# Ledger of designs, part 40: designed miniproteins, single chains, continued (5)

Each design is a single chain, and the fold is of that chain. pLDDT is the mean over its residues in the fold that is shown.

## One batch from the design tools (miniprotein)

Design m17368
Fold by ESMFold2-Fast:
Structure m17368 (fold): chain A 60 residues (1-60)
Amino acid sequence: SSAEEELRAAAKAGSAKVQQMAEMALDAIEANKDKLSKEEIDEILAEVLKLLKDEESKEK
């Protein structure tokens, strides 16, 4: 599935932390819809997911 679907699944996940992060990312993407094409938004989505996973690993 697309990165957007992954973020939506994360928002559904049971932890409050995951829900908060996913909701914030989705809100930011929706705010950028007026400025960017769907293809550009999809690329940003992929980068956001990478950042979330990197932060989850707690790498400095």
Scores: mean pLDDT 68

Design m17369
Fold by ESMFold2-Fast:
Structure m17369 (fold): chain A 81 residues (1-81)
Amino acid sequence: DPSVKEAEQFIADIQKKSEELLKNYNEELYTQLENKIEEALQEVKRMEELAKKENTTPPGIWYKIKEAAEQGLQAIKEAKE
């Protein structure tokens, strides 16, 4: 499924940028990561709403996107301090 592969690449990108930002602060990288986290949080919300409408649980990829977004938020908070 192309959408799952895109989601996996998106998760990997957030994780990589989070690690790079924590190693060395970069304003451009901070902005890029912040934008990616926002996109991830919007996708999480979309999947939650879809699951509610279909009376089911969110797919496994939802948990991974949510976790990646939470890790990214923590990274930007720590890197700015």
Scores: mean pLDDT 79

Design m17370
Fold by ESMFold2-Fast:
Structure m17370 (fold): chain A 60 residues (1-60)
Amino acid sequence: SSKLEELAAHIQVALHEEGVRHVPFARALELAKRVVERLGEDAPIEEQLREAVRLYREEQ
């Protein structure tokens, strides 16, 4: 879906800001799906990005 793809792209940028580079789009898309399952697709983008970064930190 376009919303998940847009969120995945924003997640790649957010992770880059945290010093994580070269995150594959497939990985960012999986994070986007998990964030949407947890917060909903209509949650504020800033909250969705914070959750994605948190999930990534827990799994790395």
Scores: mean pLDDT 84

Design m17371
Fold by ESMFold2-Fast:
Structure m17371 (fold): chain A 84 residues (1-84)
Amino acid sequence: SDLERGLEHLEKADRALAAGDYEAALEHLERAAEALARAAAAGDARARRGLATALFARGRIYLEKFGDKERAEADLARARAAAA
């Protein structure tokens, strides 16, 4: 399912972050956000929480590792909306 695929990508993103591989982490977070957004649109509250997690993590990487304030602010705003 989209929920299961999204959660698997969150797990892979966490492993990439632990390894210091920020590019791999961003790729997995992007795929997680896409799958979780589809599941959330279908009404899955767990997917909405997962989407918030993925967007928050991606926003932090953009800000802290790449200095991309604009992408960070966009992702953090979307994460807050998904968490609400």
Scores: mean pLDDT 88

Design m17372
Fold by ESMFold2-Fast:
Structure m17372 (fold): chain A 79 residues (1-79)
Amino acid sequence: MSEEDRHLQAALDSFAADLDALEAQRDSIPASDVLAGLDRGLGELDALAKQTTDPALQARIEALRARLEALRARVRAEM
């Protein structure tokens, strides 16, 4: 694994932790702030996806994208 892939993996670990925290706290945060956070997260995942050709890291990015899109759909449905 390259040093770039190691840095990307650490970034994805941090992203996953932030997403877990957002999902856990969503009822305590205004829906508009949650949606803004998810939109920024989607942009961050798009940027990270361009940094790697490793299939395992790409699969992890797509799994996080799927979680983010599912949370966006749930928040929008609750508004």
Scores: mean pLDDT 81

Design m17373
Fold by ESMFold2-Fast:
Structure m17373 (fold): chain A 67 residues (1-67)
Amino acid sequence: ETKKRIENMGKILSNVLRSKGMDELAQAVEKAAAESIARIDAGMDGRLALGEFTLAVTPAVKAVARS
C-alpha cells in the first residue's frame, strides 16, 4: 500500500514538473520514489520511507508552487 502511494505521488509530481520544463527535478523525484520503494523492499518501515521520500521531494514541490 505505502509503495503504491510513493509510486503514485512520484508519478504525479514528475509529470507536473515535466509539463513545466523542470526535467532535472522530475528525474530527481523519480529517483527518490524508486529509492524509497527499494528501502521498503529491504525492510524499512513504509511510513518512515514515505517521510524520507516527502523530505527528498520538498525542493521539487517548492519549485512547482513558485511556478
Scores: mean pLDDT 79

Design m17374
Fold by ESMFold2-Fast:
Structure m17374 (fold): chain A 70 residues (1-70)
Amino acid sequence: DTIIPEIKTEEELEREIKLALLKAETTSNKKALDKIIDYLTKLANDPSLTEEQKKKVQEAKKKVEELKKK
C-alpha cells in the first residue's frame, strides 16, 4: 500500500514512527516486517518532509531492518 498518512507536525511524525517500531517489535512475522519497511520507505520519500524528518524515518527503517535480520 502506497498511501501515506498526512503528517502535519514533528509530533505526528514521531507518533507514526513509534507505532511502526512498536508493530515491528511485537511481530514475529517477516512478511509484516517487510510491510513496515515499505511503509517507512514511502514515508521517507514524502516530499513534504524536511531533511531532519526524513533522517528520523530512515533511522526507524534501519531499526526494523535489523529486527528482520534476527
Scores: mean pLDDT 74

Design m17375
Fold by ESMFold2-Fast:
Structure m17375 (fold): chain A 63 residues (1-63)
Amino acid sequence: MWTEEEKKALEEALKKYGYDYKKVAEELKSKGFDVSEEQVKEYVFERETEEGIELLVEGVEKV
């Protein structure tokens, strides 16, 4: 289960790095959170399915 602090740090890292889950996980680890790239990916996937719409990363073309 994610703590509120972990979720906040994750959201900030996602805003900074986008869908680079490896860099997002590294940012969280630098803040002392024991989080893997896999866990970051799962969280983002759950959030995207909750939105129920195509979430195009602003300024990034998926190619």
Scores: mean pLDDT 69

Design m17376
Fold by ESMFold2-Fast:
Structure m17376 (fold): chain A 62 residues (1-62)
Amino acid sequence: MLSEEERERLERLVETQVDFSPEALEAINKEFGREVSKETILEVQLELAVRELVEAVDRVLG
């Protein structure tokens, strides 16, 4: 289980990546000094994408 701080760091790393190329996955794993599961990375990416979508809609409509 990732700590709250580790989850925030992973979220920032994922935010800078437009796709999950092998190079992006290696960069994330290198920053954490341990292997982060592909499933965990995908979950964070999905949460980030949903937040970005909601924020974009609010900017257009609000």
Scores: mean pLDDT 67

Design m17377
Fold by ESMFold2-Fast:
Structure m17377 (fold): chain A 82 residues (1-82)
Amino acid sequence: SAAATAQRAQRMADAFVQQARDWAQQSTSPDVAQRLLDGAQQVQDLADQAVRDLSTADDYGRQLGERIRETGTWALQAQAQE
């Protein structure tokens, strides 16, 4: 259901936002930290939109998953660069 999709999106966003903040705190680069926080904000905004408008929850859920994947991939690449 759209409501279940929105609830899942909110849970994923909450978990990712916390993880991204933890990663940002461990970063020695202000630019890396800012990009992680920006990614977390975008994920939170998408989850909030899915909750607000259940008719578009599937689309926002898909976009949220893509943002989490992109930000996570970038975070791993940033860690590999020291």
Scores: mean pLDDT 74

Design m17378
Fold by ESMFold2-Fast:
Structure m17378 (fold): chain A 100 residues (1-100)
Amino acid sequence: MTEEEFDRLIERLKLFAESLLNYVKEKYPDNKEIIDKLQEIIDLANEMKTASLEERRELARKIVELFQEVLDDLKKAGISLTPEQQAELERLLEELRRFA
């Protein structure tokens, strides 16, 4: 992965997480655990931009784990992702797993 490809991945990750966070805050504000996990994903993505390669791999693994927890929490809450959100998340998770 080039540095430009990495920067693009992080920006896509941040935009996706921020969009989902805003959606959950607006429609499902009582789901504090999901909100907190999405905020942590955004914070970790920001941290990745200045991190070393070894730290970036560690952060990528943690972000993947947090997204898996968010997906489980969304399913338990009865909140469905749109087909477009699902496709983007699957692509982001694939790229993060390949990087980690």
Scores: mean pLDDT 85

Design m17379
Fold by ESMFold2-Fast:
Structure m17379 (fold): chain A 86 residues (1-86)
Amino acid sequence: SEKQQQDRRKTQQYVQQMREITDSLPPSPSNDLRRQKIQEIRPQIDQVKTSFYQSMGGNPLDIQGVDYLQQGKGDLAMQLFSKSVR
């Protein structure tokens, strides 16, 4: 459906944004640099998540689909997005 296609595009954008944030973080060195950087960007992470959840209407199936995409299980993610469409 049209909503399914829109939800898929929104999810792909969200996954890409989260990947870019994750990839920008340094490894966890003994000096806690990674933890410090996570705290510094925490408002950005929270904003990205909140905006995505709001845009998706807070649908649990869409959120689970995002988790599958992050695991590389794109087919399972797409099935969940299909089921979440009203």
Scores: mean pLDDT 66

Design m17380
Fold by ESMFold2-Fast:
Structure m17380 (fold): chain A 90 residues (1-90)
Amino acid sequence: DAISLLEEALEFAREAIKAMKEGNILKAIGYILRALGLCEEALRLAPDNPKVQEAAELINKACLAALKGKFEEAEELLDKAEEIIEELKK
């Protein structure tokens, strides 16, 4: 479902931040592409759900922040996405 796809996207986005911190840009790009693809699929399954949209947007912003070396910003954005995903499970 859309929630499970967002949870998987969140995990890949966190791995992307870790890879970027280690200077492994190619590995980070691989994780980012996986995260973004899962977010797109989640949005397709739940196009009218504003919380799904918000979580996907936060994951996308976090991936961009990680690519720019803004790791604290990226981690904060993913923490916000995780809170929204947890609300979606209720």
Scores: mean pLDDT 89

Design m17381
Fold by ESMFold2-Fast:
Structure m17381 (fold): chain A 66 residues (1-66)
Amino acid sequence: SLEEQAREYQAQADAYYTMAARLLLEAKASDPETAAVLREQAREYFALGDEYRAKAEALKAELAAA
């Protein structure tokens, strides 16, 4: 269902945001070179999280309009 798909997209967004947050925590405990790589990876996961959140919100809007 669209409701299930919206929940799956939201769960995926939450997973990406959690991954990004953990990478930032690891970066704080790392040397500067490793920290730079981890922060770049975190930025990519935040972007993926935003993408899946947008997909979830679009489906929720469709469900609300139906």
Scores: mean pLDDT 89

Design m17382
Fold by ESMFold2-Fast:
Structure m17382 (fold): chain A 60 residues (1-60)
Amino acid sequence: SLERKSASLYSAGSINYSGSFANEMIAKRNPKNRDTYLKNSQQDLENSKKLYEESKELES
């Protein structure tokens, strides 16, 4: 159902949001690879926002 798909997308968005935070923390603790983890954090954040938007679109 669309409601289940919406809930799944929202869940995926939340996972990506958590991933963004985790990558930012890893970047802080690993200066040698900081730029890679910061890039991953930014990508996770963008993915999170996109998934939340898709979830809302299906609900509306």
Scores: mean pLDDT 84

Design m17383
Fold by ESMFold2-Fast:
Parts: sequence; structure tokens; C-alpha cells
Structure m17383 (fold): chain A 76 residues (1-76)
Amino acid sequence: MSVEQLKQGIADMLAAFADASPEVRRTVALYAAREAGRALGSEELERALIETVERHADASIEEIAAALGETLDRFA
């Protein structure tokens, strides 16, 4: 799976929950972070993605997606 495909998958998943509560959106973002880390086989990346979501708990969907994408780029 490519990093670009993971970024698009994360963005699409988060967009589907844009109208959900902040708590649900954070839960979905954490799920996406864990799955991306597992897909690339990197515990270091998984931890970095989870930390990114936690830092952006109250951020917009676009900000969370952008931050996760930036974290993925650092590991590409």
C-alpha cells in the first residue's frame, strides 16, 4: 500500500464523519492512525500518528488530515 493511498483513505474516512461529534471524529482519526501504522508495519509511525491525532483533538477534519499526511511523509 502506498503512502499516497493511505493519505487518501484517511482523508475520505475523516470526511465521512465530518458531521459527527468531536469525540467520534477523534476516535475515527485514532483508528485511521493505528491502521496506517499497521499497514506500513511500523510501530514508530503508528505512535507518531496517534500523537499527531492527540495534539489535534479539537482541530478541523482538514487540519487533522493534513497533520496525519505530514507525519506519513516523514516516514516515506
Scores: mean pLDDT 78

Design m17384
Fold by ESMFold2-Fast:
Structure m17384 (fold): chain A 81 residues (1-81)
Amino acid sequence: DESLTEPIKKVKDLVNEARKLLKEGKYKEAEEIAKKALEYSKEFLKLLEQNKVPIPKSVIDTLIGLPEKVLKEIEEAKAKA
């Protein structure tokens, strides 16, 4: 589905940027980008629900799961620092 390809790519790109910032010790910037990814995912999933588009679990796991995982990685890194 072409309509899912671009949002998934955008979320993956944001998560990758957040992880890069995390590796550089830029915790605040990493957290802001990861939160933007999660917010984008929530808004996109809301639009799909409003349009009654069936959403595969794998898409939900990617759109919500990837930002949540990187946010957890940031919290763990901040606690260890």
Scores: mean pLDDT 82

Design m17385
Fold by ESMFold2-Fast:
Structure m17385 (fold): chain A 70 residues (1-70)
Amino acid sequence: MDDMQQQIQQMQQMSTDDANRMYSQISPRVQRRIWDMMRSSNPNDREDGGRMIDLYLQMVNIMNQMQAQS
Protein backbone atom coordinates (compact mmCIF):
# COMPACT_ATOMS: atom_id res chain seq x y z
CA MET A 1 0.00 0.00 0.00
CA ASP A 2 2.61 2.58 1.07
CA ASP A 3 4.84 1.57 -1.86
CA MET A 4 1.97 2.23 -4.27
CA GLN A 5 1.32 5.71 -2.82
CA GLN A 6 5.06 6.48 -3.03
CA GLN A 7 5.12 5.35 -6.67
CA ILE A 8 2.16 7.63 -7.47
CA GLN A 9 3.95 10.58 -5.84
CA GLN A 10 7.18 9.75 -7.70
CA MET A 11 5.31 9.59 -11.03
CA GLN A 12 4.02 13.14 -10.49
CA GLN A 13 7.65 14.33 -10.17
CA MET A 14 8.87 12.47 -13.29
CA SER A 15 8.84 13.40 -16.95
CA THR A 16 5.88 12.01 -18.90
CA ASP A 17 8.17 9.49 -20.64
CA ASP A 18 9.68 8.25 -17.35
CA ALA A 19 6.25 8.02 -15.70
CA ASN A 20 4.85 6.10 -18.70
CA ARG A 21 7.79 3.66 -18.52
CA MET A 22 7.21 3.08 -14.79
CA TYR A 23 3.46 2.67 -15.34
CA SER A 24 4.03 0.15 -18.16
CA GLN A 25 6.35 -1.91 -15.92
CA ILE A 26 4.20 -2.01 -12.77
CA SER A 27 0.64 -1.88 -14.18
CA PRO A 28 0.49 -5.58 -15.27
CA ARG A 29 1.90 -6.72 -11.90
CA VAL A 30 -0.55 -4.57 -9.92
CA GLN A 31 -3.48 -5.78 -12.07
CA ARG A 32 -2.52 -9.44 -11.44
CA ARG A 33 -2.15 -8.81 -7.69
CA ILE A 34 -5.55 -7.07 -7.53
CA TRP A 35 -7.13 -9.96 -9.45
CA ASP A 36 -5.66 -12.57 -7.09
CA MET A 37 -6.69 -10.63 -3.99
CA MET A 38 -10.24 -9.96 -5.20
CA ARG A 39 -10.70 -13.68 -5.95
CA SER A 40 -9.44 -14.71 -2.50
CA SER A 41 -11.81 -16.47 -0.11
CA ASN A 42 -10.15 -14.47 2.69
CA PRO A 43 -12.10 -11.25 3.48
CA ASN A 44 -8.88 -9.47 4.50
CA ASP A 45 -7.33 -10.15 1.08
CA ARG A 46 -10.45 -8.83 -0.67
CA GLU A 47 -10.41 -5.67 1.50
CA ASP A 48 -6.72 -5.15 0.65
CA GLY A 49 -7.59 -5.71 -3.02
CA GLY A 50 -10.23 -2.98 -2.83
CA ARG A 51 -7.72 -0.54 -1.36
CA MET A 52 -5.20 -1.48 -4.06
CA ILE A 53 -7.84 -0.85 -6.76
CA ASP A 54 -8.29 2.70 -5.39
CA LEU A 55 -4.52 3.31 -5.50
CA TYR A 56 -4.28 1.80 -9.00
CA LEU A 57 -7.06 4.10 -10.24
CA GLN A 58 -5.16 7.08 -8.78
CA MET A 59 -2.07 5.94 -10.71
CA VAL A 60 -4.09 5.63 -13.95
CA ASN A 61 -5.57 9.11 -13.39
CA ILE A 62 -2.09 10.61 -12.90
CA MET A 63 -0.86 8.99 -16.12
CA ASN A 64 -3.88 10.26 -18.06
CA GLN A 65 -3.32 13.80 -16.72
CA MET A 66 0.40 13.72 -17.60
CA GLN A 67 -0.27 12.39 -21.12
CA ALA A 68 -2.96 15.05 -21.70
CA GLN A 69 -0.45 17.79 -20.75
CA SER A 70 2.30 16.47 -23.03
Scores: mean pLDDT 75

Design m17386
Fold by ESMFold2-Fast:
Structure m17386 (fold): chain A 88 residues (1-88)
Amino acid sequence: DEKERLLLAGQAYDLAAQGLRYGRVDREKGEELLEKALELGEKAGPDVVRLVENGRGLLEKPDIFGGVGGLFAGELRKISQGLYSEAS
């Protein structure tokens, strides 16, 4: 149960990080990945949904996306890797 939750959270954050990176060159693909991340996040818990939604909010701000969005994507990827490690 806990191991499954950690894996779902890791997958949600990894997809969200990918969605933010793709959103810089292909917004439709970025939105698809973020939508999938939210679906997985809903299964993992409200804290996961909240972080993914915060990332999606950055995608709506094109004037700051290049800097802030990239940093946030990097942080989500680090969290995802830590969760995968704990789930193993």
Scores: mean pLDDT 78

Design m17387
Fold by ESMFold2-Fast:
Structure m17387 (fold): chain A 68 residues (1-68)
Amino acid sequence: MEELTREVFDWLSRSSIGRTLEEALDAVAAEMASRGISPEEAKRAMLRVPGIGEETADRMAEKVAELL
C-alpha cells in the first residue's frame, strides 16, 4: 500500500511537468492499467496522496476502468 502511494505521487509529479491536470491523470491511469491495478485500488491509492480529493480519485478509477 505505502509503495503504491509513493509510486502514484511520483507518477503524478512527473506527469504534471509541462502538462494539464487532465493530461497527468490520463498518463497515470495508463500506467496503473498497464500494471493491472484495479479501479478500486487506483481510487484508494489516489485518496492517500496529499491534496487529492474524492472527485479526482473517482475520475482516476473511471479512467482505469475504461482502459481495462
Scores: mean pLDDT 74

Design m17388
Fold by ESMFold2-Fast:
Structure m17388 (fold): chain A 92 residues (1-92)
Amino acid sequence: MEERRQAEIERLVAEFDERMEKLLSEAKTAAKNGDIEKLEKIYEEAQRLLDETVRRLKELGADPVLFTAVSLRGIGYIIEIELLIKKVKEKK
């Protein structure tokens, strides 16, 4: 019904998924290099991105199902990054 809001919501979700995939890729590279400081920075960036995206989706009146799906995907990325941090710490 609100075409402009729907387009903004769709763009926000697509940008979120792209940015999270990039952060995870960077985290995997940092983990291979044993760079804990970079991993922790990426972890903080992923958390901020999730919080900001969820906040903006709520402001735009996004469907609760979409809000929930984005939150669950975001948490999945964050957990994967956290596991990479743990693996690097265990190897050192």
Scores: mean pLDDT 84

Design m17389
Fold by ESMFold2-Fast:
Structure m17389 (fold): chain A 97 residues (1-97)
Amino acid sequence: MSAQFQQKKEEILKLVDQAAEDVKRSKDPIMARLKLGVYVGIISSLVFQVEKEFGRDEGQQLLELAKKKYEEKFGKEEADRISKIIQQTVDQMMADS
């Protein structure tokens, strides 16, 4: 059980790293923003899966881990913005389930 949760933690960290690399490679700021949105959607789905399978506390741990990595890559303001979007998306998905 803990091994599956650890795998999800590793997956979310890799996704944030990939988002940072894809944005850095994008010379067009509109395309960079669209790519960020795609990764936010994927990460939101992963947090939702963890919250549904393991519980709210585990989902929140995963979101906090992603938020810290976003802060390292994009800064605190962007990390705060993205984490709010992920939380709202996850809450909506949980309500629709």
Scores: mean pLDDT 83

Design m17390
Fold by ESMFold2-Fast:
Structure m17390 (fold): chain A 85 residues (1-85)
Amino acid sequence: SMQTTIELSKLLIESFEEIKRIVEEKNDEEAEKEVQKLITETTEKVKDLYKNKEGASEEEVNKIAQAVANTLETYYRLLLEKRRR
């Protein structure tokens, strides 16, 4: 639904901003730990969102959550790459 899409978009934007903050403020080891925790927490929020709003199947929810995790991990790796150059 449109509402679910808006809520997912807000969650992604907040997660991107937090990842950027973590990378700017933390050393590599601490950033890795905090980003992995954030990805886990964000994917659980995505699962809850789709379970409660859309009544999506467990398979569909897991696929969406995995796509979100991959997107956040990609963003984190790109920021680390830039920091090392």
Scores: mean pLDDT 85

Design m17391
Fold by ESMFold2-Fast:
Formats: C-alpha cells, sequence, structure tokens
Structure m17391 (fold): chain A 67 residues (1-67)
C-alpha cells in the first residue's frame, strides 16, 4: 500500500468513526433526522474527497456544524 493510500484509509476511518459517534449522540437525543444527515454528509465527503487532507477538513466541518 502506498503512503497516500494508507493516509486516505486512515482519514476515511476517522471520518466514519466521527460520523458514527455524532449520529449516536443525535439518536440518543431523539434527533434521528439529524443523525441520518450526519451519516449522509460523511458518505458525501468520502465520495468527493481526493486527498486525506480534504477528508480530515470535511470531518472537522461536520463536527463544527454538529456542535
Amino acid sequence: MSKEEFDFEVAEGIALITGAVIAVSFRRQGKEEEADRVLQRVDDAIAKAKTPEELIEASREIIREAS
């Protein structure tokens, strides 16, 4: 695996875990629609991102908007 591929897989894993934690938090608050939106935003970010840095920045934006 190249370093670029490895870094992307790590960033993808971080995005998925981040989205899952936020979605669980929203569901515990009874905000199921917001939970689904967070998961969709993670999927969109992964599909659109071409670099690990783009994925990390997208994950940060999702956290910021969920707060």
Scores: mean pLDDT 80

Design m17392
Fold by ESMFold2-Fast:
Structure m17392 (fold): chain A 88 residues (1-88)
Amino acid sequence: SPMEGAIKLFRLAALVSAAYIEVKIAEKHKDDPELVKKRLEEAERAIREARELLRELKEKGWVSDEMAAKVEEQLREVEKRIEELRKE
């Protein structure tokens, strides 16, 4: 339904935002390895849920290919930041 699509689009935006917030917290607290580990695990969970939801939205035609590409680029940016934190 149109309402279901709107709710899922808001959820997708929230998951992308959560992934960015978690990685920013980890970047600010590099001196706390346990906090960094937990925050990166939450960021990766948000990325997985966002990709699963994005796939569903694409299959139902509720997002354009352009919008889906922009979201995937944002998720890849967060993944790059996670990998940089794990190197140090």
Scores: mean pLDDT 89

Design m17393
Fold by ESMFold2-Fast:
Structure m17393 (fold): chain A 75 residues (1-75)
Amino acid sequence: MEERIRAQLERARAKGRFTLGDEAMWALLEGDHELVAELAAIRRKYRKEVTPEEKAKLSQEVDAEARRLIERHRA
């Protein structure tokens, strides 16, 4: 299972379509449980019912915050 997931993630990265979900799964495979937990906490913080317009803004905020955490863990 893990090997198949890793291959799928590597294909996504090669195609330039590596999403935040892919980043979280890769962190899990690399054993970075702290990054996985922090990404999950961001998702919980922003998990609420909103209008489509608010959802777009919220999605941008979630992405920006998650990208900052990923950068911190890689630094």
Scores: mean pLDDT 71

Design m17394
Fold by ESMFold2-Fast:
Structure m17394 (fold): chain A 80 residues (1-80)
Amino acid sequence: SLINTAFLAGAAAAEAVAQGKNRTEAEKYSRDAMLAGGLTPEQAERAGKASADAAVTAYNKGGLPQAISEGARAALEALE
């Protein structure tokens, strides 16, 4: 489902940020997770950018739980 794919994308971006990776790497992690979930390259690119930007911002504010939640929300919004 889109919700499950968005959650996995958000979790991937958040994990990358938590590991000290930069936004570009977080975007790649999120994009790869969405591609593995069966989304098109265009959808994965769009949602990956949104997820990574949200995860970076949220991690600085509330750590890993906020990064996962906000990354997933941003990915889902970019897909709809």
Scores: mean pLDDT 83

Design m17395
Fold by ESMFold2-Fast:
Structure m17395 (fold): chain A 111 residues (1-111)
Amino acid sequence: GKVTEEIKEELEKLLKAAEEGNLEEVKEEGKKLLEAASKADESDVEVLEEAVERLIKKARESKDREIRKILLKTAVELAKILLKVAPKEKISRAIGLVLRAIGELIQLELE
C-alpha cells in the first residue's frame, strides 16, 4: 500500500511504548501513527484494519488508564481514516470497526 510500511513501523513503536508503560512515548508515537495514516489510500485498508484491532487488544491488556485512553482514541481516529479510504465492499466492516473502537472508549470512560 501507499503507506503500509510506515503504518506498520509506527504501530509497532506505539505498541512497544504501551507495553513498556511509557505514557509520553505512547502520546508521541500515537501522533506519528495518525500522521502516517492520514496519507493512506485504498491500498492501505488491510493494515488500517489490523492496526485498529491490535490497538483495541493492547488497550484491553493495559492497566494504565491514560495509556488505554490514548490507544482507544488512536483506534477511533484510525477507524475513521479506514472508513474514508475503504472500497464499497469493505464499508460495512469499516463501520463495524469504528463502532467497536467508540464502544471500547465509552466503556473505559464509564469505569
Scores: mean pLDDT 89

Design m17396
Fold by ESMFold2-Fast:
Structure m17396 (fold): chain A 76 residues (1-76)
Amino acid sequence: LEEEAIKIILDTLKSLPELSSETTARVVGAVLRAVSDIEEGNFEGAIETLRELAKELPKESAEIVLKAVKEIEKLI
């Protein structure tokens, strides 16, 4: 379950279009935090982090991240 959620996050990161260096740093930080939360069993914290990240992204990238959130929610 944790392994599946982490895979969804990493596959989502690979699916994002090219972003600015500043936005990429924010994405990496949020991803690392979400992965850490999932490893601790804190799926709600990971989902909240990803939803907050989506608010800071361009629409296309935000939709990709929110799709990943829905897939993680299906696991729990």
Scores: mean pLDDT 80

Design m17397
Fold by ESMFold2-Fast:
Structure m17397 (fold): chain A 102 residues (1-102)
Amino acid sequence: MAEEEARRRRERFERWRAEADRRADRLYAEGKEYIERNREEVASYARKHRSDILALASAYRSMAEAYYRKGLQTGSEELVRVGGDHLADSRIYEKMLELAEK
């Protein structure tokens, strides 16, 4: 039964992870739209705070990985969702850095 429970936990996690990834894609699309609507202001901010934004992009990516791992360990859909939200934040900061280079 332990092997069956572990298998069900992984399958459930994979479904939650796929949903979290789709949610992250939507949040990133919204963030990207905001960035493009406010391009000049965002580019100016990103150029002034490049090192901080690099640190935030890295931190949010690490947090996403930690939340996914904890969600798998504890069987928490909420933690997997939060992991996806942090992944979206990391991608938004990366997009801001791309804008600073252009």
Scores: mean pLDDT 87

Design m17398
Fold by ESMFold2-Fast:
Structure m17398 (fold): chain A 94 residues (1-94)
Amino acid sequence: SDAREAAELARKGQEYAKKGEGVKAGRLATEAGSLASRAVEEGGDKREAAEAAKLALEAAQLGLKVSETLEGIKLATAGALNAIGALFMAGDWS
């Protein structure tokens, strides 16, 4: 499912952030957030989508903290915005 794939990508993004790989972390956070939003749009489990979105937001925040390049900062910011959008759609902030 898109929610499970999003959670897997988000966890991988967090792993790259822990290694100081901000660009890779931000890219994975962006993709994970997009997939979490898609899971909600396709009528999937909102709880699973919200959990994936929270993991994507953590990956984005960790990626931003270790980012030393404008590319890394942009990707982490995009990831955070995608994750926030997914959380809103899932009803966690409704």
Scores: mean pLDDT 84

Design m17399
Fold by ESMFold2-Fast:
Structure m17399 (fold): chain A 55 residues (1-55)
Amino acid sequence: ALPSLEELIERVRAFSRSRGLSEEQIQTNIDTVRALAERYGLELAARFVEHALQP
């Protein structure tokens, strides 16, 4: 199932935190995902997050 925008944001926050990013960098990543979802829709934002967060 497609995650909600809030679920995507929490995934991005958790990943960014695990990488040792600053709060400012974490917020930038979250803002990017929000902008992506608003501009292109939730499905494309979810796909972007999945690819960007690969090991």
Scores: mean pLDDT 79

Design m17400
Fold by ESMFold2-Fast:
Structure m17400 (fold): chain A 90 residues (1-90)
Amino acid sequence: MDLYRPNPLLREILESVGLKEPTLTEAELAQALYNYILKEKLLDPEDPSIVDLSDSPLGTLLGVDSLDISKGGFGTMLKAVLEKAAERVP
């Protein structure tokens, strides 16, 4: 199972949802990001497939103002977070 070390910005997001380990799996990251979206109330109330990332640390990390998480969009976001904000541990 691959382990990843988050950068400081991603670590701040993870710690806000109680994940304090220095490394995490892709599955742990997926769960933490979903918990973060729910905690910060980032889902559009009229369309829960849309995540409002404007003025959020997650939006800053991804470089986008909004994201459609339907039809594999969440998996695409997860991959982008891993590529931009985490390093695979050997």
Scores: mean pLDDT 81

Design m17401
Fold by ESMFold2-Fast:
Structure m17401 (fold): chain A 111 residues (1-111)
Amino acid sequence: DEEEKKKLEEDKEALLNELTRKLSEMPANPSQEEIIAMLEELIDWAKKNNFSKELIEALEKALKFVKESNAEESRIAIGVLIDVILDQEPIKSSIPKVNEFYEELKKIMNK
């Protein structure tokens, strides 16, 4: 559906703008707790603005991953999320669970 694809692209752009804004307000090396809080706020914002289900599912998957990760892995996960939203392949991580996270996000976005 052409209308659904257009909505997804518009939602992606709006999400990237809001994510970039939130990241600019965070410390250079944010804690896991700060990343969790940011993602929870971003999910609530996306839901209130009727964002595409795929984007909400991707954000919820990212939140689950960061809750089960350390601060460094959480920061890497945000980079992977941005790359997936931009339809870009991230640099392959030496951390296997990060590569699995990328593959899971890619599957969500290609539903």
Scores: mean pLDDT 85

Design m17402
Fold by ESMFold2-Fast:
Structure m17402 (fold): chain A 61 residues (1-61)
Amino acid sequence: SAEERVLRALKVIAARYGVKVEELVGNPATLARLGLVPDWQSRLAASLGVSRATVSRVLKG
């Protein structure tokens, strides 16, 4: 499913930065620490061919 593809990608990103997927939720301090841009969720959604809402839903758990 689209949600499974997003979850797999998020786990890879989290592992690369040494954080848990939950830490990617959009806390400004966490995003700044990881060097993620404010539109990173939209860019990821476009790369996977899914909606930004799907990425946000998976991030919430």
Scores: mean pLDDT 72

Design m17403
Fold by ESMFold2-Fast:
Structure m17403 (fold): chain A 71 residues (1-71)
Amino acid sequence: MALTDEQIDAIFERFSKDGSGKITKEELKRYLEEQGLDADKLFEEASKDGSGYITKEELRAMLEKLMREAS
């Protein structure tokens, strides 16, 4: 199933303690690798943003895609 907004908020609460609402791509990669997920393709999509950061909406989309890939 897709992640809830609360789960996404918890991830950002963990990695973005300053309340910026953004996390670095490296922080996201470490999180995904810790969960045993393949981050390479998802990072390629996130990298298209060019900001160097991941927003809640981007993280949600990436994780939903990962769950679809795992089907």
Scores: mean pLDDT 65

